# Ledger of designs, part 76: designed miniproteins, single chains, continued (5)

Each design is a single chain, and the fold is of that chain. pLDDT is the mean over its residues in the fold that is shown.

## One batch from the design tools (miniprotein)

Design m18804
Fold by ESMFold2-Fast:
Structure m18804 (fold): chain A 72 residues (1-72)
Amino acid sequence: MDAEERESFKLLFDLYYAKLMLKMKETGDMTEQQAKDEASRIAAEELDRKGVLDDKEKQEVKEEIKKYKSQL
């Protein structure tokens, strides 16, 4: 994984992890470790599907992460 792929993966991981942590708080149906494992899988699949995030996509993902984290 090159540096740009790693950065894109990390942003996607943080996004999906925040979403899953919110779901965990609301439903109680998964552990933190399960949320991490699922977020990692989803992030990898999105990276494979869409490729590396451009600057606009990175900004959009960062804004979504902030939105979900504010609900945690």
Scores: mean pLDDT 80

Design m18805
Fold by ESMFold2-Fast:
Structure m18805 (fold): chain A 75 residues (1-75)
Amino acid sequence: SMDLKKTEELIDEIEKLVKEIKESGASPEVQLEAEVLLGLALISRGVGIVANDYKFAYEQVKKQLEKLKELKKKV
C-alpha cells in the first residue's frame, strides 16, 4: 500500500532527524523529547499494521515528524 511506503519514508526521516538532534549537542531534555517522538511514531506504525489502518499510521507518524521539526529549531 502507498500509505505504508510513505509511513516508512517518514519513519526514516524521523530517525535521521533524531540522529541530527543528538549529534548537534542539544540538551538532554531536547534529546529525550526527540526519542519520545520517535517512540510515538513507531507505536503509531505498529497500531496501523495491527489495525490494517495505514492511513491512521501515516497521519500519526506525520504529526510526530512535524513536532520533531519544531524541536530541531531549538537546537
Scores: mean pLDDT 85

Design m18806
Fold by ESMFold2-Fast:
Structure m18806 (fold): chain A 71 residues (1-71)
Amino acid sequence: SKEELKEEVLRLARELIRKLKELEAKGQPPTPEVLELLREFQRLYAELVSVLTPEELAELEKELQRIAEEV
């Protein structure tokens, strides 16, 4: 459950960044579909954060930062 949530959050983060970069390359603003994905990400992230220890949360935040920098 916790591991499934973490994997889904990381997957959505990668997908969201990919789609945003694709739209940016085309000079287009975020679409309604992308905004919906952002809402999904925020909901799952909030759920995940509620069940993590402070140490696990710090690890998650570092992973998300890496994804944002590398994707």
Scores: mean pLDDT 84

Design m18807
Fold by ESMFold2-Fast:
Structure m18807 (fold): chain A 57 residues (1-57)
Amino acid sequence: AEAEAGAIGDRYLPLIRAVNKALDAGVKEAVLEFPGQRLHLTLTDDGVVETRLEPLP
């Protein structure tokens, strides 16, 4: 329960909104691709967001 800066909220707001929009559309899993790396985002049934980094060879 620490909302100490609007700058932090502004940085993560687009991600929070994207997750909320995906959840409303019934999507519980998303994969973001970066050069040499993949980020797996999984929303559990308990409402917890789990992140996993997978390096590409």
Scores: mean pLDDT 61

Design m18808
Fold by ESMFold2-Fast:
Structure m18808 (fold): chain A 90 residues (1-90)
Amino acid sequence: AELSELERRLLIFGAIGELIRGKYYKNEEQIEESLERLDELDPELAEEARKSSLEELIETFKRIAEEIMPSLSEEERESVERMVAAAEKL
């Protein structure tokens, strides 16, 4: 079964969040796993993310959050907002 566009974007959002965390804590295994996950979902975005600074990744993360937010439930929106706030504090 193919993922809906919303499901695909949510998975991309999660993978970028893990990549941000991996880069911040200098966890090479987490960085590689997150990039591999992104490559499965969006190869162009994965290549861009590999070259991106932490600051650039946080901006991409916020952009995706803004795009998906109107399609989410209240609980999902609160979760996404918490993840964005955590990334912005790095």
Scores: mean pLDDT 85

Design m18809
Fold by ESMFold2-Fast:
Structure m18809 (fold): chain A 68 residues (1-68)
Amino acid sequence: SAREKVERALELAKEGKTEEAGKLLGEALAEAGISNDEAQELSLEAIEKSDTQEGAAVAFAELVLSKL
């Protein structure tokens, strides 16, 4: 399910595997019917709330999970 993919991506992001996390997040977003525009807005919010690229990846996954 989309939720399972996001949960797995969150774990990968916490391990610093941001590219693998990004691929799973992309698949989960498509499965959940979240548009590219909505995904972009969530990504920008995660970046603005984070001091690091790794923190931004974790925040993005958490924001996506909250929408599922």
Scores: mean pLDDT 80

Design m18810
Fold by ESMFold2-Fast:
Structure m18810 (fold): chain A 55 residues (1-55)
Amino acid sequence: DWIKSHPEDFEIVSLAEAERRGLALPEAVEKVLAAGGDAHSPVVAAKTKEILEKL
């Protein structure tokens, strides 16, 4: 599965897609990004993956 092989790439794509569609991001992800977090950071990747797994 592409997502499992490239979790950072999927995280970046999903975050950009959610923003493009005007979807509300989970607060934990929003806080990391608002603090100038890198989309490639392990924290952003881990939080995005956790949220997607819960959906």
Scores: mean pLDDT 55

Design m18811
Fold by ESMFold2-Fast:
Structure m18811 (fold): chain A 77 residues (1-77)
Amino acid sequence: MALQREALALVGEAQALLAELLAAGRIDDEVLALIRELDAAALALAEALRAGDEAAARRALAELRALLERLRALAAA
């Protein structure tokens, strides 16, 4: 359950950051590309969790964390 809790927390944070960027009119091609990458990573994580593949879930979660850090950097600029 730890991986699933972390996944939910990361998704919630990503949604909050995206809402801030949208409200500020800061959705550009770079942010749109990050949104697509975040969506792909979230889908990979969901598939891995459904399959019970912890190794794949950990890899997808690590990618999701890295993408979220990039999104935070853009939101802070």
Scores: mean pLDDT 80

Design m18812
Fold by ESMFold2-Fast:
Structure m18812 (fold): chain A 83 residues (1-83)
Amino acid sequence: LEEEKKELLEFVEKLIKRAEEALKKATIEKVKKELEELIKRLEELKKKIEEAETLEEIRELGLQAVGLAIELVGLEIDEELGL
């Protein structure tokens, strides 16, 4: 549990850093706002992971983290396409 929790926290922290870097580079107002909201959601997810007490909870939170990673990639694509 503690090892899985640590790995997931490191993954989410890397996503937050990537999202923050994307926000610094973003030029499209819609993308900027969606990145700010994504960062907030990632920080809330990080808190939930820190409070998780079971492997089942970590698995569920891990699936949420993957979903947010997909959203981040989508926002990076939107910025690249000028959407």
Scores: mean pLDDT 85

Design m18813
Fold by ESMFold2-Fast:
Structure m18813 (fold): chain A 72 residues (1-72)
Amino acid sequence: SALVQETLELSEQVRRWVAGEELLPLEVLERLIGSLDGTLDAADEGVLDDAARANVERLRARLEEEREIVKK
């Protein structure tokens, strides 16, 4: 499905970013943060366990930090 393909592409971009192979463009950073915000909103309904939620929150914090650097 389109959603699965999109998720795999984002996962690969995040992997390359984490490995220091490239910087994410501002547009991609904002899109990822928005996606994670939606996931955290869904987590309030009990959709994610505590470990998964903590991982999403950690990733979101890292993306926000990178966004502030890129915006300068």
Scores: mean pLDDT 69

Design m18814
Fold by ESMFold2-Fast:
Structure m18814 (fold): chain A 70 residues (1-70)
Amino acid sequence: SAAEAAAKRAEGEIAGNRGDLEAAAKHYEEAVKLDPNDAVAWRQLAAVYRALGDEEKAAEALEKARKLEA
């Protein structure tokens, strides 16, 4: 549900704020799986992937967010 997706996005934000980038990525991955139309979650996932050094995954997530925001 959208509520579950929002909860996973919030969990990603909390993990990211704690510096747990792997946990943040996992929670944001779950958020976009539950709601693939959440452009904010896709942008946050892209930021986390970039911080982890996963440039390709970051670019793919950012492109998804941009398509949703068009």
Scores: mean pLDDT 86

Design m18815
Fold by ESMFold2-Fast:
Structure m18815 (fold): chain A 58 residues (1-58)
Amino acid sequence: KEKEELLKKAEESRKLSEEYLKLGKEYKEKGDYTLSSGYYIRSVGYETEARLLEKKLE
């Protein structure tokens, strides 16, 4: 049961990372480098969280 919850949380974190990466790219295209940078940092944070959760499943 806990392993299934960790899988869902890891998948959710990966999706959030992807969404923030998309937002970062969109704001970079609009020339808002401050917001773009913030979204990229959040994307990396969620990617790291997903990796840590996936590692716990191994």
Scores: mean pLDDT 82

Design m18816
Fold by ESMFold2-Fast:
Structure m18816 (fold): chain A 67 residues (1-67)
Amino acid sequence: AANDALQKGAEALARGDYETAVEYFEKAIEIDPKNALAHYGLAVAYEKLGETEKAQEYRKKADEIRK
């Protein structure tokens, strides 16, 4: 379920495994495209990977979903 993928993504972020976090948050979005937390998770993971433009894109998408 999307919640399981979200949890795995959050755990990967906590461990500093940003590539794995991206994979799990992408999986969560595939299951639930309106999951704002998954988009925020992707934004954080991309920011940690130095992918600033992607991070900004996903943060904007998350804001659009929540608002």
Scores: mean pLDDT 81

Design m18817
Fold by ESMFold2-Fast:
Structure m18817 (fold): chain A 74 residues (1-74)
Amino acid sequence: DELIAALSDADPAVRLAAARALAERGDPRATQALIKALSDADPEVRRAAVDALRAIGGARSHATEEDAERLVAD
């Protein structure tokens, strides 16, 4: 995924934008990359990673049975 790759970019502004976009998407595939971003040198990137992980966790809690079937089909 382009956004997950952007979390490893040399530019902290790019990493920040990627973390924010992943928060809006609620993409659980980004969880490992976002956990790594919690150790980022830039405090704004770390803050965005925390927010993104919170958003992903919230999305999972609201998953319907139909959504669970879609995720398993992946």
Scores: mean pLDDT 70

Design m18818
Fold by ESMFold2-Fast:
Structure m18818 (fold): chain A 65 residues (1-65)
Amino acid sequence: DWEEVAKRLEEEIKKNPNNATLWTQLGAAYRQAGKDEKAKEAYQKALELNPDHKSAKALLEQIAA
């Protein structure tokens, strides 16, 4: 269940809020759960923390299409 994956990632982000990779994974989990706007926000947060995060940039481009 992608909602359970998202909840686990939200808990990890509470411990490490500035980890761009965790925000990218949360975005992917939201997207799989059908929550595209939340996924987009999470990918944007990942890029705000690390502008060179290739995975976050690629996933944001894919969801924005």
Scores: mean pLDDT 81

Design m18819
Fold by ESMFold2-Fast:
Structure m18819 (fold): chain A 58 residues (1-58)
Amino acid sequence: GDAERSLEVAEERLAAGEGAAAASGAYQAKILFEKDGDKEGARRAEELLREGLRAASP
């Protein structure tokens, strides 16, 4: 669904070194997973969000 697609794109951005873009995509995925009631998906998106923010740090 849309949540999984957003997470997949965010994972791709993180792998490409685009931490800020990965964090943005992961946040969107988290909201979509939470809306769907998918707690495990939201947890994975939260982990990716944290990694993206870390990668975006100076």
Scores: mean pLDDT 83

Design m18820
Fold by ESMFold2-Fast:
Order: C-alpha cells, then sequence, then structure tokens
Structure m18820 (fold): chain A 67 residues (1-67)
C-alpha cells in the first residue's frame, strides 16, 4: 500500500540508506503509482502523504523535495 511504502522509505532514510534526493524520488514514484490507481483522489493523496511524513518526523527541507 502507499502507507507501507512511505513508512519503509522513511525507515530507510532514517537508517542512512537513502540520500534526501533518493528519498524524494522514491516518495514521488509511490505517489505517482497511487494517483494512477486513484485519479479522482490526487489531492487527497498529496495531503495524506504530507501529513504522514510530518507525523513520522521528516524535516520540512526534505519534504520540500517531494513534488
Amino acid sequence: SLREGLEKAVEDYRAGKLTPEEFAERINKLIEEAKKRNPDAKKGIDVATEELLKRLGVPEEVRALVK
């Protein structure tokens, strides 16, 4: 699921396995796949992703790399 993919990406980033740029690329791919499955929910997917990343403690500077 999108949530599981986002949580795994944050875990890998915190463990130093991903750079900020690699993290943003992975998040963007997960969002794009979710939007392809749910085209009517694109804004909801963006909001849910941002809220989850904030709850997981991802810094604003890193979240700003997500498009």
Scores: mean pLDDT 82

Design m18821
Fold by ESMFold2-Fast:
Structure m18821 (fold): chain A 61 residues (1-61)
Amino acid sequence: SELDELLARAEAIYATLSPEARAEVERRIAEWLAAHPGMSGLEFAQRRLEILEEVLRRQRE
């Protein structure tokens, strides 16, 4: 399913991140969740993957 694919990709990225990059991901997720209560699991998975990809890109420069 789309959800399973998003979760698998997110897990793969998260596993490669440094501890400081993981902390940045958690901070950005918390900020987004505070602004967007009541979202679906699919919507959350999509946004989490976007945040992970952005943080990974910045870690690489």
Scores: mean pLDDT 83

Design m18822
Fold by ESMFold2-Fast:
Structure m18822 (fold): chain A 86 residues (1-86)
Amino acid sequence: MSEEELEAETYLALAVMLLSIARKMLKDPNADVQEIIETYEKALELARKALELAEKSKTPNPQVIADARAVIEEAEKLLEEAKKRL
């Protein structure tokens, strides 16, 4: 595993974790919508970094690339939904 591969997988794992946290926050009626938005924005940033690193790898892992793209799409959809609640 190259440093770029490990870094891509790490950013992807963090992005998935933040999406999970933000979705859980949406179920809490006392949750701050702005905090949820910021969490989705951070997840999107990390997922985009994961995609960039995965694509730059000398041996790109198509599964990591596909997973990163899926997380980006999900984060963008959830971010737009959260923004509509402001």
Scores: mean pLDDT 81

Design m18823
Fold by ESMFold2-Fast:
Structure m18823 (fold): chain A 71 residues (1-71)
Amino acid sequence: SQALIEEQHSLLKPETVEITKLIGEVLREIGDAIQKVLEAREKPEEERKKAEEELERVAKKNVELLKKFEE
């Protein structure tokens, strides 16, 4: 419920809300990349390699994003 989300926001510091949103986005992106690697396991080597490279790229990008947030 939207009302429940708004109530949670009133109990949390604005910084905590933004961090929670960022973590949610990072987890979704990493989850999607992991799923693609799993789906590619039964595929030809080229497709598996491409999926693994995408996962590595996504992981590196999101680690960099989280580091910038800590600044």
Scores: mean pLDDT 70

Design m18824
Fold by ESMFold2-Fast:
Structure m18824 (fold): chain A 62 residues (1-62)
Amino acid sequence: MEEALERMRRALERLQGATSPADIDDEAVRELVRAAKELMDAGYTPEEVGRIVRELVAELAA
């Protein structure tokens, strides 16, 4: 569980480094999708996963 959250955080950190759409790291996008799937496989709903993503984005912006 902690592993999926940590993977998601790292992927979001990497994506925040992109300055333009062309700089988006496709591997980071795949990592984010993989982490979201791991959370859903563990019993989180899509709505809960969306909340977690928003919380992590807010933490990274602070």
Scores: mean pLDDT 73

Design m18825
Fold by ESMFold2-Fast:
Structure m18825 (fold): chain A 75 residues (1-75)
Amino acid sequence: KIEELKKKIEELKEEIKRKKEELERTLKELKELPEDAPISEITRLIGRILRLIGEILDLEKELKKLEEELKKLEE
């Protein structure tokens, strides 16, 4: 049980890391847009950023839950 939780925690940390890297790339794309960029492109990137933030928050919430379960199983 403890071994399985540790593995799930590691997998979840890697997934969060990948999502944060995707968020960073998307933020860079937004920053690199020219001043005359169409509103549709800005809206698309903002929508993607908001979705990624939501996904990361959900994953971090699950990570916290699993870490709390692991601590309870230590004793």
Scores: mean pLDDT 82

Design m18826
Fold by ESMFold2-Fast:
Structure m18826 (fold): chain A 73 residues (1-73)
Amino acid sequence: QQAVEALIKALQHENQLVRSAAARALGQIGDQRAVEPLIKALEDEDENVQLAAFDALQKIAPELAEKIKPKKK
């Protein structure tokens, strides 16, 4: 429980490596509370964070992940 809240907060960290690690950890835990924060992380400026968030969403909410994918520019 405390770990999930700490990881959700870590998705807002200044360091992209921390944000990417937090997204991966949230995907492994599979807590639905992470879904909205992970959707926001799909729009992160760092590609590794975007990919980690998408992978996490595929584990937690696969049907939603099919519809919401990282954008390519």
Scores: mean pLDDT 76

Design m18827
Fold by ESMFold2-Fast:
Structure m18827 (fold): chain A 59 residues (1-59)
Amino acid sequence: MSEIDELLKKTGEAIAAGDREAAERYIEELEKKLLEAGESKEFVESLRTVLLREADRAA
């Protein structure tokens, strides 16, 4: 598995646990890795918005 797959899994686990602080940390790492992998800034910003919204809703 790629580092991105592992970070997605950890982000989902943190969101499911209601741990917003952990979710925010994993989301920041995921953004950095996605940008390094050549994903567009617009895509990364959109994904961040969705994941943070889910983290807020789960808390």
Scores: mean pLDDT 79

Design m18828
Fold by ESMFold2-Fast:
Structure m18828 (fold): chain A 79 residues (1-79)
Amino acid sequence: LERLVADLERQLALDPDNASLLNALGILYHQLGKSEEAAEYLEKALELEPTSDIYENLSQVYESLGDDEKAEYYRKLAE
């Protein structure tokens, strides 16, 4: 996972407004247990391209952070 994260971060440095790369990094950071970093990447992806997938991922990340209010907020937006 760390190698894949490094590769995607390198790609993002060349294309910083790529919502798909930001979403992928958010998912990978969440899988690594780095939920705060995951939320930052997913929020950046959301600013570029609001999609149900990004809302669902943010809901899961905020649940992991113990922020039930934000988790519920994003869960409703994913519907």
Scores: mean pLDDT 82

Design m18829
Fold by ESMFold2-Fast:
Structure m18829 (fold): chain A 73 residues (1-73)
Amino acid sequence: DEGLELAKKKVEEGLKKAEEGKKTGDVKLAEEGLEIIEEVKKLLESTSLLPEEMKEFFEKAIEEAKKYVEETK
């Protein structure tokens, strides 16, 4: 599934940005990373394309990104 493969890549990009923001103290960069993950999840939910196994993947990714944002603030 092309959409799910792209979604996974975007989540990985978001996590990398959130982690980079935490490492550099850049709150905006960390928040951008979290926003990417949240936007991808919302897109899949709005199109009913989010399978059960991917829900757990997104939940964990969002939790990790939120942790980076909180640690940066």
Scores: mean pLDDT 79

Design m18830
Fold by ESMFold2-Fast:
Structure m18830 (fold): chain A 76 residues (1-76)
Amino acid sequence: SARREAIVALLEEFKKTLSPELRAEADAVLERIRAAPSIEEALRIFGEWLTEVLPRLSDEQRVRLAEVKAEIERLV
C-alpha cells in the first residue's frame, strides 16, 4: 500500500537520528509494520513503540518524532 510505504519511509528517515541501539529496535518495529495485515494494525504497533521509546529520546528527537507522527496521521 502506498500509505504503508510512506509511513515506512518517514520512520526510516527518523531512524537516522537514533543511536545504534535504538536503530536496531526501530528496525524490528519497521518489520512488524511491514508485516501488519492492515494500516490500523501498523498504526497500533507504531503507537505502542512511541509510548516505550519517548522517555529514551533526546528533546530534539522527541520533536522530530512528533513531526513524523503528525505526517503519518495526515496520510491515514
Scores: mean pLDDT 81

Design m18831
Fold by ESMFold2-Fast:
Order: structure tokens, then C-alpha cells, then sequence
Structure m18831 (fold): chain A 55 residues (1-55)
């Protein structure tokens, strides 16, 4: 579910993961590459979820 994926991406951000690492994680979960990059830049749980829901 997109909420769980967004929560995991946000946790990675809090632990110091790079935008590249977060993007690759999201792509591995089936998120399109352009959406994954935008979500990795968001740095906010609610915004990440909104971006993932647009795809």
C-alpha cells in the first residue's frame, strides 16, 4: 500500500539516506522513476504520499 511505502521512504530520509537511495527504493516498489525522484526530494511524509498517489 502507498502509505506504507511513503512511511518507509520518510524513515530512510530521517536516517540520512540520499535522494538516490530513496528513489531506488521507491522504484523497487513499482513507483515510476520520475515520480520516485520527486517523492525522494519531498522530505515530508504527507507530501511523499500525495506524490505517490498522483502516479
Amino acid sequence: EKKKIAEEAYQMYKEGASEGEISLFLISKGVPGDVAVEAARARDLEKILEILEKS
Scores: mean pLDDT 82

Design m18832
Fold by ESMFold2-Fast:
Structure m18832 (fold): chain A 76 residues (1-76)
Amino acid sequence: SIAEGSLSEEELKEQIEELKEKALEAIKAGDLSKAASYISAIGILAAEAEMAGKEEAAKFGREKMKEVLKAMDEYE
């Protein structure tokens, strides 16, 4: 595996969930720019997970990113 073991799949999922929560709070606060930065961070983690062969974490990240994007769209 090409992840050098720096983050486990569980650790990646935990970070993604944390970023999702922060993104949703940013949307609730009306800070869509901050929310967009958290969505970008989730996307980066999902892409890195996929490159590392951590398919479940990658899929989880993509699903959470879509949930945040939907919440942002509903806010606007």
Scores: mean pLDDT 80

Design m18833
Fold by ESMFold2-Fast:
Formats: structure tokens, sequence, C-alpha cells
Structure m18833 (fold): chain A 81 residues (1-81)
């Protein structure tokens, strides 16, 4: 459960860093990574999905626009699973 949250957070942080660097590929990779972590969380059950979504959203708020997009994507993936 915690692993899904950590992976989602890592994706959101990578997206935020890529946004600051102007690296579109890094932003896209971070968003996809966060979405995958959210989906994996959903497959493990509702508690894991909630943990992944929460971790990604929290990291997204700290990293700015790219991280926020990744956090929202992870939440949507966790809710859609």
Amino acid sequence: AEEAGEAARAGALAAGEGWKEGNAAKVAGGVVGAMGAGFDGALRGPEAAEAAAKAALEAGKETGEGGEKAGKAAKAAAEGG
C-alpha cells in the first residue's frame, strides 16, 4: 500500500522537476509514472488507492504546475481502477 504512495509521489516530483527544467519528456514521464502508481494502488484495494492519490496530490502542491498535473492524473487513475 505504502509503495503505491511512494511511487505516485516520485512521479509527481519528477514531473515538477521536469516543469522547472523545461523538459517536456521528464514532465510526461512523471505524469505517466504517477498514473501507473495510482492504478496499481487501485488494484491493491481502496486504502492503497487513497494513499497513492493523497501522496501524489501532496507532492504536486509542493512542486508546482507539473507536479499538480501528475497528482491529479494519479488520483484519476486510482479512482478509475
Scores: mean pLDDT 68

Design m18834
Fold by ESMFold2-Fast:
Structure m18834 (fold): chain A 79 residues (1-79)
Amino acid sequence: MEEALREALELLREAEEAIKAKDYERAIELLRRALELAERAASHPLAEGMRRTAAFAIAQAYRELGREEEAERILAEAR
């Protein structure tokens, strides 16, 4: 599980760089991978925080692209 969370953390950092570059499609791709890894590591204490962080960031990126329905769906699934 440590490997999955380490990879998820690296993906979150790469996604932050993509967001700063306004490459929201790339950011969503990286964040969805981070979300999947955090979900696989659900038993780990850090996994819930990483899952929520990734889901929120995906939603914000979708809103920047004008994809409000996708943003709302990801937030609903993360709750």
Scores: mean pLDDT 81

Design m18835
Fold by ESMFold2-Fast:
Structure m18835 (fold): chain A 70 residues (1-70)
Amino acid sequence: SMSPKLEEAIKKINEEMTKFLEENPDATAEELIKKLEEIYEELAPTLSEEDKEELKEWVELKKKHLEEAA
């Protein structure tokens, strides 16, 4: 199972991204990717090296999904 801190980090990213999309319904893929990267950079220093790597991998998958949707 995912670590509690990693799960909390993913939940926070999803919440902030949902809020950003609700406030910016016309946001471009580039703006969404930038926001996602900004949230990751804020959370990464609070995580263990293992959780940071897992979160980075998850973020990269999300970025690819956003690029494909554009």
Scores: mean pLDDT 83

Design m18836
Fold by ESMFold2-Fast:
Structure m18836 (fold): chain A 120 residues (1-120)
Amino acid sequence: SVVLTESGGGTVKEGGSLTLSYKVSGVDFSQVGLSWFRQRPGEPRVAVASISHLGGGGVVAIEFVGRARASVDVAKQTAYLELSNLRVEDTAVYYGGAGLRGSKDGITHWGAGVQVTVVA
């Protein structure tokens, strides 16, 4: 019943920027922790950023500090990830992930993923 509808992604030149988003449906936005992950070919899925429904800048993985910003629009139940100064090695599928409040598992619901391709 919980669905994450992702948008954004695409192809950009190195040094470029993209904004990714996902809308949360089927649950009250206040009941979920909000996260972004990426998966590069042949690698595990790794965290990029997380933010609460309260906003406040969130937490960004070390390799993305200064190059990623997470935000939320509570009225739209939408999480955003602004990626800037992208590198060829940032080419990956990016996933929205939501963790239900009270679950001992981190991420309980995943978006389908969006492809980001960075070309030199």
Scores: mean pLDDT 84

Design m18837
Fold by ESMFold2-Fast:
Structure m18837 (fold): chain A 56 residues (1-56)
Amino acid sequence: VPVIERESEDPEAELERLLAELGAVSHARVEKGDTVSALARLADGSLVGLRVRRRL
């Protein structure tokens, strides 16, 4: 499963942007500490991991 890692001052907004850009049809989200992670399912049935860490 490919994983996309990003840093952002607004991890929530960056995660939403990535989900929209990828055309995700569903996702499971977990927040822990300074990192928001998601496993996204795309329209073709493939899975992509997303990890966005908060930049302070």
Scores: mean pLDDT 79

Design m18838
Fold by ESMFold2-Fast:
Structure m18838 (fold): chain A 57 residues (1-57)
Amino acid sequence: SRKELAKRIAEELERLTKGLVEEARKLAKTDPEKAKELVEELWKKQEEVVSKILEES
């Protein structure tokens, strides 16, 4: 169901991004360019996870 897919996507994205988001915020204070690169890479990874979960449906 759509609700079950949304829940799974949210859970996987939360797991994937929790530590990396914290690292990006830390880097933003000392090296904002590297923090930006890390965030952009995270967006790509998030898209891959969402696509994979939808394909498994």
Scores: mean pLDDT 75

Design m18839
Fold by ESMFold2-Fast:
Structure m18839 (fold): chain A 76 residues (1-76)
Amino acid sequence: SKKELEEEIKKLKEEIKKAKEEIEELKKEVKELIDSEDKEKLLEGIGRAIRLIGLEFQIELYEEKIKKLEEEIKKL
């Protein structure tokens, strides 16, 4: 139903918001860790940067899903 599609879109938008908040925190952490001359901190920074990239891809996938759901609503 249209309501179920609208609820799914709302959930995806909430997940995107959470992912964006995590990305902003990770950006700060990555900057602090990679600016360090400590090799262990550099390795931690790399791990966090990989997580950040993963979250950016997740946002793109969720935005694509929202677009598809909005097109399904238009066909109703």
Scores: mean pLDDT 85

Design m18840
Fold by ESMFold2-Fast:
Structure m18840 (fold): chain A 80 residues (1-80)
Amino acid sequence: MTITVKSKEGEETLEFDENSTLYELAKKLVAENKEDVAYMILSALTAHGYKLDDKLGDIKDGTYEYETSLGPVTVTVTHK
């Protein structure tokens, strides 16, 4: 699974295991010192109705836009 995050800070593309939860994704990014990216992904996806215990493989392919305290964020989800 590929997640692309676009923000005022730039664009980042990340690969994740579809068997991981949204919470496990956030935990991994925080451990990699990417807390801002974790916040952007969580904010966009939870604003669109997803929960921390949802598996990444269950997140529908698409583009998720949200206005955060860090500015507008676009999160794009793509499955293989």
Scores: mean pLDDT 83

Design m18841
Fold by ESMFold2-Fast:
Order: C-alpha cells, then sequence, then structure tokens
Structure m18841 (fold): chain A 61 residues (1-61)
C-alpha cells in the first residue's frame, strides 16, 4: 500500500515539473498515473489519490 502512495506522489511531482518545460513528457506521465490508477484495487486507488494530493500541496508552496 505505501508503495502506491509513494509512487503516485513521485509521478505527480514529475508531472508538475514536466508541465513547465516538456508538455510531451507531462502527457506521458499523466498516462502512466492514469494506468496505475485504473489497474489498482480500491484501497490502492485511495493511496494513489492521497499521494497525488500531497505532491500537489508540496509544489504549491
Amino acid sequence: MEEFYERAKELMKELIEAAKTDPQKANELLQEITRLYNESTPEEKEAIIKGMNEAFEEIEK
């Protein structure tokens, strides 16, 4: 479970950074996050959402 949270957090941070400099890479990262979410169990999906939200909050600062 923790691995899904950490991976989603890292992917989201990479997505936010890539969105500033490399739209193509940002799109690829978004697709990877979407695939991870779709292939996950309900519990893993919750961990993914939490990881993504935390990454966004850290970047907003």
Scores: mean pLDDT 79

